Designed miniproteins, single chains. Designs and how they scored, part 80

Each design is a single chain, and the fold is of that chain. pLDDT is the mean over its residues in the fold that is shown.

## One batch from the design tools (miniprotein)

Design m2927
Fold by ESMFold2-Fast:
Structure m2927 (fold): chain A 97 residues (1-97)
Amino acid sequence: NAGNRALAAGATLAYEAQKDPESARDVAIGASKGGVTGDEENAGATALALGMQAYHGKDNPEVAELAAKGFEYAAENAKTPDVREQARLGAEAAREV
């Protein structure tokens, strides 16, 4: 389902963010836009939290909307193609919740 896809995208984004400081920064900023406190040093945990927020959006559409905005920011601003693609998939999944 859409919530599970958003959670999976968040987990993959967490992995990608840990490999590149630029990715970590963009993910942290996106998470802040999505209602999650972002931190470059904890980018993996932050990306996973964004995915969890989208997953819980199935019970609360406003939470899903915020999570979608966070993923959308990362998709638009991240410099690495892998981070952009995972963020884009997360945004699409969050919008379907």
Scores: mean pLDDT 71

Design m2928
Fold by ESMFold2-Fast:
Structure m2928 (fold): chain A 104 residues (1-104)
Amino acid sequence: KEDEAYELFLEGLKYYEEKDYEKAIEYYEKAIELDPESELTPQAYLLIGEAYKKLGDYERAAEYYRKAAELALKRGMKGLAERAAEQLKEAGDEELAKEILEKI
């Protein structure tokens, strides 16, 4: 249900603010699994990437930023695609970030 996915997303945000990045990732992944077509799904991918970056896992962060950017582009979410591309550049994937920005 949309309400259940939204509640899981909010729990993820709560854990992110508490700096419990592992639990934040867990709840964002549950939200995506429950409603993968949700408007929140590109944002959840971006936030999972940000949480992995906070944990020092730049490889997984880049993977999720790519997922966020690809889905945001597909859905016409220009601002989110730009944010994800900027995070990819910071994570060291400058070529992919440039490719995504050219598609916006």
Scores: mean pLDDT 84

Design m2929
Fold by ESMFold2-Fast:
Structure m2929 (fold): chain A 120 residues (1-120)
Amino acid sequence: EEKKKKAKEYFEKGLEYLGKENYDEAIEYFKKAIELDPSLEAEAYLYIGKAYYELENYEGAIEYYEKAIEKDPKNIDAWINAGKAYEELGDKEGAIEYYKKALEVDPNNEAAKKNIEHVK
């Protein structure tokens, strides 16, 4: 099979395992997808971060959300989810910083505004 087709199949398996709450398998398949097609990095890093968040590995979640942001700084979900992971670690200042960055990307983002209000 063409590498890009196989990468999409691995990415789809990652999403399937993520939906089944099989987070370790989800992470493995997203990493395999990136290896075959680096154009999937931004989106796959976001989902790897989400899987680590669900595993309560908040430092791991932040690492991959930051990788997603590096590949696509306009990915508002990565900024918001990194902020949520900082909240789980008790880093309220870090959480607010990332939510403010989401608002720099989209000043009308209601989720980022609400999340800033909830952090205290």
Scores: mean pLDDT 89

Design m2930
Fold by ESMFold2-Fast:
Structure m2930 (fold): chain A 62 residues (1-62)
Amino acid sequence: SLEELVERVRELLEEKHRLQEELDAARAAGDDARVAELERRLEELSREIERLGEQIERLVRE
């Protein structure tokens, strides 16, 4: 359970890194629509990572 949550966070952090690179590229290209979409997706990922981090912390503290 804990190991599965840690692995899930690692996967989401990797996805966040990829989306950040795509966001930088979209900004450089002036693609406002894609920038808005990527910013929304990054916000959603950040919220999920925070939620899972809270769950991990609670499990460690029991």
Scores: mean pLDDT 85

Design m2931
Fold by ESMFold2-Fast:
Structure m2931 (fold): chain A 57 residues (1-57)
Amino acid sequence: YEEEALRLAEELGVEEAARRLSERAFADASKITDSDEMHAVLAEAAAAIRRARERAE
């Protein structure tokens, strides 16, 4: 997620990268039957988006 977030941010800007990464994380999470694993995937994506925004400052 982190490498993808940085790549998308360079191509599309941080906000569009955040939107696309969130959509992907939600799609990935929807395939997971374990709730803890689902939350871990969403948390990882959220952390990657946060890091990309911090880098933009």
Scores: mean pLDDT 75

Design m2932
Fold by ESMFold2-Fast:
Structure m2932 (fold): chain A 78 residues (1-78)
Amino acid sequence: EERKKEIEELKKGLEKQIKALEEALKQEDNEEAKKKLKEAIEYLKKAIENLEKDPEKALEYIEKANKYVEEAAELRRK
């Protein structure tokens, strides 16, 4: 089934993104940015849980995670 294959590939992509954010979190010195990165990781984990049972909810969680990543980046420019 093509849909299940697409979900599996998306899941792998999200898992890779979580790993990258966890590595970024280890190197981050800004406490507010750390908080935002932790929030992003949690939303990506929720997205993975919802990919098959509620894809629309999974997309909402991905958008939320991306917003937190952007907020963390903005804090580093201040």
Scores: mean pLDDT 81

Design m2933
Fold by ESMFold2-Fast:
Structure m2933 (fold): chain A 56 residues (1-56)
Amino acid sequence: MEEALRRGREGLARMQAVTDALIDDKRYAEIAEAGRRLAPDLVPLGEAERAEQRAA
C-alpha cells in the first residue's frame, strides 16, 4: 500500500528536478522578467538602473 504512495512521491520528486532544471534555463529567466514588467512603476526604475550599471 505504501509502495504506491512512494512511487507517486518519486514521480513528483522527478518532476520537481525537471522543473528546477527548467528554472536554470535562460527561458525561465526571460519569463520571470516579463512578469516584472507587469509593474509599470518598477520597469523604468529597473531599466534605468541597468543602463547606469552597463554605462559604468
Scores: mean pLDDT 60

Design m2934
Fold by ESMFold2-Fast:
Structure m2934 (fold): chain A 75 residues (1-75)
Amino acid sequence: SATLDAARQASQARGLAVARAVNEAIEKVVKNKEKVTVEADGITVEVEVKANGTIEIRLYDADGRDLGSGELPLP
């Protein structure tokens, strides 16, 4: 089915682009200790170091809607 193939391909490409952007932003925030914002495939990724010593990752769609967030310990 062409529709399912197109949806799968788009989802995989978007997922890879966002994953790369998240990893890049984490590396930058660990190095610089400042909030980092990057965009990949219409998704905005914000990463910052919180006062408690964790890294917060937040994702927004192309309309600026919150898609979710997560926290990781600083390395």
Scores: mean pLDDT 76

Design m2935
Fold by ESMFold2-Fast:
Structure m2935 (fold): chain A 88 residues (1-88)
Amino acid sequence: MAEADELLRKGTEALSNGDYEKAREYFEKAAQLATGEQRAVAYYGMGIAYYKLGDYEKAVEYFEQALAIDPSLDSARELLEEARKKLA
């Protein structure tokens, strides 16, 4: 859906600009509109945003949700391990 694609793009731009709270909002809206692999990408983006915001518990939750939909997201698996290390 074009709306979800646009929100994913805006979320990615916000991450690149260091605006992690805005990125979280865009990816959250994208996840609500998206299904399947596109929703996995939105959850992955939320995981990155929460990780950058220092909310490692939520980062773990969203990386796990992304991997539950798309287990081939190797970057999500790597960041999940990094987030878990922050909680130890």
Scores: mean pLDDT 87

Design m2936
Fold by ESMFold2-Fast:
Structure m2936 (fold): chain A 60 residues (1-60)
Amino acid sequence: SEEEKLIEEWKKKGEIVGRNAALTVAEHTGRELTDEEIERYAKLGGENAKKQAEIFLKEK
């Protein structure tokens, strides 16, 4: 459905945002992140964006 497509697109955008945020913090603070930590932040960003999109689509 169109709603499912929008939710999936928002999830993917959230994953990009989460990954970039983690890498930016690591760069500016001199912290080293593992691939697993980067993946976790990407996943958290994606899941957060998905939930926000679902809430938005339910709001009338």
Scores: mean pLDDT 80

Design m2937
Fold by ESMFold2-Fast:
Structure m2937 (fold): chain A 58 residues (1-58)
Amino acid sequence: SEEDIREIVREQLEKAMKAGLTVEEARQALLDQASKFLTPEELERVQRIIDEAAAELA
């Protein structure tokens, strides 16, 4: 579900930030990773979720 994706995205962003990345760096790294495994349509949806989660953590 979209909620499950949001939870995973938040966890990954938080993990990257704890490793020393800024919110922007964590967002970019996750987007780059997602683009390797998702179709363009899937990536657009996941990108929105990543952007929303990153905004909440900033």
Scores: mean pLDDT 81

Design m2938
Fold by ESMFold2-Fast:
Structure m2938 (fold): chain A 67 residues (1-67)
Amino acid sequence: KEMESIITLLKIKRLIKEGKDEEAIKAVKEAVKKGLLDEKDLEKLAKYAREVGREEAAKAIEELIKE
């Protein structure tokens, strides 16, 4: 569980850094649905997206937290 969550987080971070915002958001939704990511993980991903200059991805992830 923890290993799959870590791998998923790293994969999503890479997609965000590469500017693949749509793929990153799709991966986040799938991971949340499978129980691999929780609200705290989404907060970390949104923060990471802002730090690497991907503001639109950060906003989309924050919107998923509110759902």
Scores: mean pLDDT 80

Design m2940
Fold by ESMFold2-Fast:
Structure m2940 (fold): chain A 75 residues (1-75)
Amino acid sequence: MKEKYFENLEEAKAFIDSLKEAGAKVEVRERKYPDGTTEIDVRAEKDDLEYDIHIVAKEENGKVKVGISVGVRRK
């Protein structure tokens, strides 16, 4: 498994868009938590590869922190 980390939503969105342009099947799931955390899970499939993109945005002390991770594996 290979992982990538992106520091902002634009980089993650560009990667997701590149997968869509390459013909990948993309599914998106969003969750909001009572503590102000938002999680977005993106699953993408292309050929025999699965891509897992996990985005976590959390507000603490008036500052928004965004963590993005991308995992790639074979079926």
Scores: mean pLDDT 68

Design m2941
Fold by ESMFold2-Fast:
Structure m2941 (fold): chain A 88 residues (1-88)
Amino acid sequence: MKEIERLAEEAIKSLENNVNQILNKYKSDSNFEKGAQDALDYLDRTIQALQEEQATTDEERYIRDKVIEAAKKIKQKIEEELEKKKKL
């Protein structure tokens, strides 16, 4: 169903934009670790809220599950970048 896929993609795009906004806030200050931690906290709260949501339709569950999976992947990438910077 093309419309449901579009809604999931838009939700994921909004999530990615919010994470990038948090990370970019600290870019000029060279405080990537703080920005990364704030982004990870945002992602953890978002995942928890979505997991606690009582989705009533298959379409709502599909969108929720896709956003949760995207959030987990973004979280993993941020954690990998944090580890990489700690080794410098």
Scores: mean pLDDT 78

Design m2942
Fold by ESMFold2-Fast:
Structure m2942 (fold): chain A 84 residues (1-84)
Amino acid sequence: EIEELKEKKKKAEEEYKKLLKEAEELRKKAGELGKKALESSPEERKKLLEEAQELMKKAEELAGKAAEAAEKAKELEKKIKELE
């Protein structure tokens, strides 16, 4: 049981790292689109800003999932300590 909990914790930690990396990449892309929007025509600006907002929303969703994975890892760590 303890070894199984340790494996689940490792997977949760890996999910956390992966989700954070993906969220950071989306935030970077959103920032680049926002900067490009300032240099664009009014119609292009609107589309770029909408796309940037969608990327930021996705980044927030991934950050939320990362927080859930981190919480899961903490709960697993607590259970491991209680069983040891």
Scores: mean pLDDT 84

Design m2943
Fold by ESMFold2-Fast:
Structure m2943 (fold): chain A 66 residues (1-66)
Amino acid sequence: MTSEEMAERMVRSVEQGLRASGVPEERVRETVERLRKALEELLKKDPNATGDQLSQVVGEVLEEAR
C-alpha cells in the first residue's frame, strides 16, 4: 500500500468515526478538510511517509480540532 493510499484510508476512517459518533456534518467536513491538507503537506515533504508518521499527523490534527 502506498503512503497516499494509507492517508486516504485514514481520512475515510476518521470521517466514518465522526459520523458514527453523531458529529454534525459541517464539523465532519471541516475536520476532514484540515486532515487532508495536513497529510498532503507531509506527503509533499516525504512521499514515503510511514503509517506511524501519518498516524502522528492525524492525532495532531484531531487534538487541534478539540
Scores: mean pLDDT 80

Design m2944
Fold by ESMFold2-Fast:
Structure m2944 (fold): chain A 77 residues (1-77)
Amino acid sequence: SLVEEAEKLLEEAEELLRQGKPEEAGKLLTRAADLYAKAGDEKGLERVERLTVRLILEFDALEEARKVGEVFKKHGY
């Protein structure tokens, strides 16, 4: 399902953040956001938003965070 795929991407993104790989984590968060939005899973989107905040606070990864935000906007969030 879309939610199951998004959940796996979210878990992998958390691991990438632990490894100090914000660019790779951001790409997975962008994909997870798109899948959660298509599924209408607002709780999944909240989890993506929390990890996106961590991209900014821990890594100053503004470009990656912006790309995630564009997916939210595309889906009306």
Scores: mean pLDDT 90

Design m2945
Fold by ESMFold2-Fast:
Structure m2945 (fold): chain A 67 residues (1-67)
Amino acid sequence: MVLTPRQLAEIAAAVASRTEDEEAIAVVDAVAREHALTPVSAEEVLARLAAANPEAAAVAAEVIAEM
């Protein structure tokens, strides 16, 4: 699944509010910055988050499932 900038912003907000993990927040912010004008897959976002914080990856997966 390809994520829009709006969907990335929703994932970033959920990760920030539900995990409060600065490293996980920084990962989502970096992905959003890198892909402001280019598409990114949900699989890539989840893989990067899982490497930083598995709980943040679970939060992102829940948000993606509701999209």
Scores: mean pLDDT 79

Design m2946
Fold by ESMFold2-Fast:
Structure m2946 (fold): chain A 80 residues (1-80)
Amino acid sequence: SMEIEEIEKKIKELEEEIKRLEEEIERLEKELKETEDPEKRLELEIEIAMLRMKRSVLKLEIERLKKKLEELKKKKEEEE
């Protein structure tokens, strides 16, 4: 089914985007640990918070797509 394949591809793309975000968050968290300047610390904390929010949104999209994928797989089992 093309629909199943498209959803699986989209999940993979979103998982790869989350991996990139997690790598960026880790880099910024390491930078924050080495930063003593209060203004730079605040800028890093805001950036980290924004990236964590974006990661959370993508995780919700993956959850929705996985639920849709399970429903489509169940329907396919009923047709076979």
Scores: mean pLDDT 87

Design m2947
Fold by ESMFold2-Fast:
Structure m2947 (fold): chain A 90 residues (1-90)
Amino acid sequence: MSKEKLEKEVTASVYEIAGIVAKRLGDYEKAIEYYEKALEAAKEAENYSTMAAAYEGLAEVYEKMGDKEKAEEYRKKAEEYEKKEKEKKE
């Protein structure tokens, strides 16, 4: 793994954790911001597991905000990347 890819994987994980914390605190605007940053870093790192986790986090945030359409969209993306990660490992 290149140093650049490793740095992006670490960045994605940090933002994912920050998103989880913000979501649990009820700061949905910050949670969305952190999950979106986690997605950008995870995409550059090709880390499907973190992408799936970030999409699931976004789905939960939008569900709590009453945006069922966005929640469903992000949940489907989370399922897609979870499946990609499973296929990579199996």
Scores: mean pLDDT 82

Design m2948
Fold by ESMFold2-Fast:
Structure m2948 (fold): chain A 58 residues (1-58)
Amino acid sequence: MAEKLLKELIEKAKELGLMTKEDEEQFERMRKEGIDEELLKGLLERVEKYLEELKKKE
């Protein structure tokens, strides 16, 4: 479900410092207007990969 993917992406992007409050609001509105679930899935995977790399660096 795209809504869950979007929420996870937002949370992980915040952890990386890649997202502002304004961006969060825009993503929420885009979710209601229709978003590409496959695109969100790909972005989430990339963010997760970067988070894993950061964990290895401590």
Scores: mean pLDDT 67

Design m2949
Fold by ESMFold2-Fast:
Order: sequence, then structure tokens, then C-alpha cells
Structure m2949 (fold): chain A 66 residues (1-66)
Amino acid sequence: SAEELQAEIKRLKEEIRKRSKELFGKELSLTEAEKQAKKNNDKELLELIERMKELEREGLRLILSE
């Protein structure tokens, strides 16, 4: 369901934020975290961000579809 998908996306966002804070010593937006991950070749963080984007893209189709 869309609700289950949104809950998973929320969990991924929380993990990304937590890891970013632990790795970079400060809270970062998702966009900033992605830029820093690319700059520092942080593969794990990039994979989490990409997965979240995939789920968001697919989940939005369910929301946009009546």
C-alpha cells in the first residue's frame, strides 16, 4: 500500500539523516547529504539515497493515480 511505502521511505530518510550526522558531524538535508556522499565517495550513503528516490518515484505514481 502507499502507506506502507511511505513508512519505508520515512525510515530510509531517518537512516540517511542519522548516518550523515555521524559521518559529517552535522545534520544535512537529503540534497546536501547526497552531494557530500558523492564528494567523499560514500557508497553506502549514496545507495540509501538512491533507493529512497526509487521508492518515492514509484510511490508517487500510486498517489497521482486515482
Scores: mean pLDDT 75

Design m2950
Fold by ESMFold2-Fast:
Structure m2950 (fold): chain A 80 residues (1-80)
Amino acid sequence: DKLEALIESIKGLLKLLEELKPKLPEEEYESLKKELEELLKRAEELKKKPSVSDEELEELLKEAGKIQEKLKEVFEKYNL
């Protein structure tokens, strides 16, 4: 299940971000945490629906990809 895999990935990234908190500026940590928490909330809301359309899932995956790219840029910036 792509949605379940996405939820697991977001939870893993939130845990990783918490471990990296001492290595990141507080503002960047809080911004990334908020974006991941909002993404998780949306994914969990979709999972609660009786059915999920391919379009809804695709939009969520595109947003996840953008956040993942932002995380990579921040990690690269701070040599993480």
Scores: mean pLDDT 81

Design m2952
Fold by ESMFold2-Fast:
Structure m2952 (fold): chain A 83 residues (1-83)
Amino acid sequence: DSEEKFKKIEEVYEKLPEELKEKLEEVEKELRENRDDEEKNEKLVEELEKWLKEKGLSEEVKKAVYYRIQQVGAELLAEEAAA
C-alpha cells in the first residue's frame, strides 16, 4: 500500500530536525535548478548520502530522505513529459 507507506514517510519527515529539513530543501533546490545536469545531480545525491551517514541517522530517517529525493526526481520527469 503506497498511500500508507507515504503517510508513514511524511510523519517521519515532519519529525526531522530543522537542520536536516534545511539540508533537504537545499538539495531539492539544486536538483530542480540542475535537472538537465545528470552528473551534478548524481554528485548531489552522493554528497547527501555521505552527510546522512556521518550524522549517524536512523535507517527510517534515511529511507524518508531517499523517498523525498525520488519524489522530486519523479516530479521533474513528469514536468518534462507534460511540456
Scores: mean pLDDT 68

Design m2953
Fold by ESMFold2-Fast:
Structure m2953 (fold): chain A 88 residues (1-88)
Amino acid sequence: SHMLIKKGQELIEEAQRLNDEAERALKAGKYDEALELAQRASRLAMEALRLFSEAKDHEGILRAIGEVLRAIGLSVEAGLKSGKPARA
């Protein structure tokens, strides 16, 4: 539905912003901050994936999977450097 797609799009835009912030934090050596931001991005991208799946929006599904994978990658790198386990 239009409402599910709109909400999914808002969530994925926020997840993308958080992933961009996580990448900047990672480059600045702020590993705990990068991990927190990437984990938040993963949560939002997974909710977007659920909404796009319910709406049967295949393009939205693929975009959401992309942001989840990006968040996982950032979480793993930040987690390894901070000594915390990654959670995505």
Scores: mean pLDDT 88

Design m2954
Fold by ESMFold2-Fast:
Structure m2954 (fold): chain A 79 residues (1-79)
Amino acid sequence: DPRERLRRRVRRLFAEELGVPESEVTDDSSFYSLGGDGDLRLRLRKRVEREFGVTIPDSELSVLDTVKGAVDYVERRLS
């Protein structure tokens, strides 16, 4: 399943950037409730952009506030 594979990759990037176990990162987890801040969000943006070959403009940075938001954004850009 391409979407499930994408979701797993996105969850891994969130977990690695935040320094938390992947099991603590769900589709509805807020980046901020997992200990994220503005600097970590910018680093996460850079990792997502590099991993998937996409660009996330400042106006859409809030898609990284949840795993689901990031997955939906990347999926739309790859289709």
Scores: mean pLDDT 82

Design m2955
Fold by ESMFold2-Fast:
Structure m2955 (fold): chain A 65 residues (1-65)
Amino acid sequence: GAEEAGRAGAEAGRAALEAGASPEEAGKVTQDALDRAIREEGLDEEEIRRATLLAVGGYLEAAGL
């Protein structure tokens, strides 16, 4: 669901940051992982909004922002 997709995005971005990626690069990794999860789970528009907010929030928290 939305929570799983959001978590997948956030975790991918966090892993990229931990590997030494820039915030911009990690943000792109977060978006790519989120887009994959959205497609795999067949999320609707409201679920996509929730997943996006969760992914962005988790990424920003991991980046110390």
Scores: mean pLDDT 83

Design m2956
Fold by ESMFold2-Fast:
Formats: sequence, structure tokens, C-alpha cells
Structure m2956 (fold): chain A 77 residues (1-77)
Amino acid sequence: VKTLLEDSEKVKENAKELVKKAMEETGASKEEIIEGARKAKEAAEKVAKESKDPEVVEAAKKAAEAAEALIKAAEEL
């Protein structure tokens, strides 16, 4: 349990660094990164709801979780 929480915190920190690097290298605003992540999350949630393939549903749920982590990381900057 503790190891899983530590891994989640590392993912969040990596997401923050990724957002900072993307903004610096591409000139994209924090708002543009958040918007892109929100669209990715919505698409993933739709795939998870509509897909009949358990592997696709699981992958889509993970993609939605990753997009949510990116949104939260960007909002904390």
C-alpha cells in the first residue's frame, strides 16, 4: 500500500516536471496543456464506457487517470 502511494507521488512529480518542460520547450500555456489533457481524459472515459474489450477498457481507464494527474499537476504550478 505504501509503495503504491509512493509510486503515485512520483508519477505526480514527474507530471509536474513534464508540464514545466513542455511549457518551456513549446511555449504552450498552462491553460493549453490543461485543455489538451481534459480532452484526452474525456476521450478515454468515453472509450472505457463504450468498449466491449476488457483490455481496452482497462487501458482507457489508465489513460484517463494519467490525464487527470497531468491536469492536477498543471493546476498546482
Scores: mean pLDDT 74

Design m2957
Fold by ESMFold2-Fast:
Structure m2957 (fold): chain A 80 residues (1-80)
Amino acid sequence: LSTAEIAKRLGVSRREARVLKTLYELGFATARQIAERLGLSVGTTRRHLRRLEAKGLVTSVRVGDRTVYGLTPEAVKLLE
């Protein structure tokens, strides 16, 4: 599934689509893991993740001392 197809299906920017593709490939990931994979700062990555959470495409859960992010069931359905 290409980044362009993800952007079109989910109504997001190409950069947001890259974050979503990374989460699709990893399942659950921290902002740091996503930032490292994409060559972005952690701050820039958190900004994208907050926007995607606001759109209902990403969810977050606290696991001990860290926050992990994953795709919502709605986002997964749109990528199938």
Scores: mean pLDDT 84

Design m2958
Fold by ESMFold2-Fast:
Structure m2958 (fold): chain A 68 residues (1-68)
Amino acid sequence: MSEEEIRKLVEEYAKKHGGKITIEDLVELARRLGLSDEEIDELVAYAKKHGGLTPEEALELLRYFRER
């Protein structure tokens, strides 16, 4: 999946939920990107500190984990 495809998915999820990415949305996006359960758990732990993410924050975080 390309960075452009990830961006489109993040925008689609944000549109469903009033411009915000929830922790649940972030988990679904991470699974679609092929992240492991262990990586998803790490991602969720980070996201919980913020109580939810903007689309830009979610995109940056997903890209970071995908590039590892």
Scores: mean pLDDT 75

Design m2959
Fold by ESMFold2-Fast:
Formats: structure tokens, sequence, C-alpha cells
Structure m2959 (fold): chain A 59 residues (1-59)
């Protein structure tokens, strides 16, 4: 349940971050997160979401 809550938060942050970055950058992050979720790697999806948020801060 904590992992699910962290995933939801990370996904929301990533989506917000993607709105502030270029469409190409947003697509790259979205693809990696979706791929992690597709293989059931929830912890990796959380890390990728957090990294996407950090990337937006660099833009």
Amino acid sequence: DELKARLEEAVRKAREAMLAMSPEEAKAWQDRIVRALARGDVEEAIRLGEEAYRAALEA
C-alpha cells in the first residue's frame, strides 16, 4: 500500500513535470515509466518518476 501511494505520487509529479518540458523529453520519460510498469517493476517506475521531476527542474 505504501508502494502504491508512492507510485501514485511519483506519477503525478512526473505528469506535472512533463507539462513543463519539451514534448520529446516528456515522451522519453513517459516511455521509460510505462515500460517499467509493463514489466511490473513498480519501484523502478517510482524512481523514474522522481527523475523526471528532477529533469523538469533543470529545464
Scores: mean pLDDT 78

Design m2960
Fold by ESMFold2-Fast:
Structure m2960 (fold): chain A 84 residues (1-84)
Amino acid sequence: MEAVGAELTFTEVQILGLLQMRGELTAAEIAEILKKSQATVSEHLRRLEARGLVASRKVGSTTYYSLTPAGLEALEAWSRLQAA
């Protein structure tokens, strides 16, 4: 079950971490790396973009997603909580 409110789900943390390491990725590439359905990844990406944690860029018919400064801060905050 996903956390209620402004908390990141574990899948969302994995998405933010991949974007930090790889720069920009498509929803299909993220789904393949995380071994999740593209529908699940696309749903999380929509929520992350709505929260300003991820930015999207369209090139032709392909949409690329990247980490925002706010997304990096959220990922770092989550990492500190796991280290405690």
Scores: mean pLDDT 80

Design m2961
Fold by ESMFold2-Fast:
Structure m2961 (fold): chain A 62 residues (1-62)
Amino acid sequence: MEDLEIEATLYIMKGAIAEKFGDYEEAIEAYRKAKELYSQIPGSEAEIAELEERIAELEKKK
């Protein structure tokens, strides 16, 4: 369970790095993976909502 939280955090970091280099498609993919991992963790509704909003904003930049 802690492993899923760590893995989700690593994908968020990967997405943030991709955003800094303008690789929005890679960033979206990484954030979607983090969202999928959080969906398996009870009580992560806020984290999922934040990731959904971030993905939507990145989709607008394409």
Scores: mean pLDDT 81

Design m2962
Fold by ESMFold2-Fast:
Structure m2962 (fold): chain A 77 residues (1-77)
Amino acid sequence: GELDRLVEEARRLMEKAMELFKKGDYEGAIELLEEAIALLERALELATGERRLEVELELGMAHLMLAVAKLLLEKSK
């Protein structure tokens, strides 16, 4: 239902962020990753048990990607 839609939308945004990252568009990647994180935070409110752990792991991955994108943006200035 809603949980699955939020997770799938967040995954699509993360995939698009990686495409922008590959092109050196770190600002664009950051924007999409922040949007994905917001969707995953919303998914976390709906998730229970094992599914909650899966969403927490996805959220951790999104935060790691965001941190790397921000670091590379700073290096590109």
Scores: mean pLDDT 88

Design m2963
Fold by ESMFold2-Fast:
Structure m2963 (fold): chain A 98 residues (1-98)
Amino acid sequence: SLGQKAIDNMKKGLEALKAGNVDEAIKYFEESIKLLEELRQKAPSLTPLDQRILDAMLESAKKALEAAKNGDAETAIKYIQDGFLKVFQIMAEEAEKV
């Protein structure tokens, strides 16, 4: 799925960033953002809550990308862990209830 590919790219970007491979991390973050934008376009039946969650994930991903491009790895890691991956975990848990 597009969502799973976006999460996989974000996790790979986080791993690269923690290893000091900033250029590789940027590439993964850009791909993750692209996949989330595509998911938003291809899922017209998203609830208002799902749309807000996806928007929050996109905002966090874009802030992480900006921080990484500015050499602020610590801020980028924080946006990914607290803003992106934590939100995805909540969405995955809600999907299991259906």
Scores: mean pLDDT 79

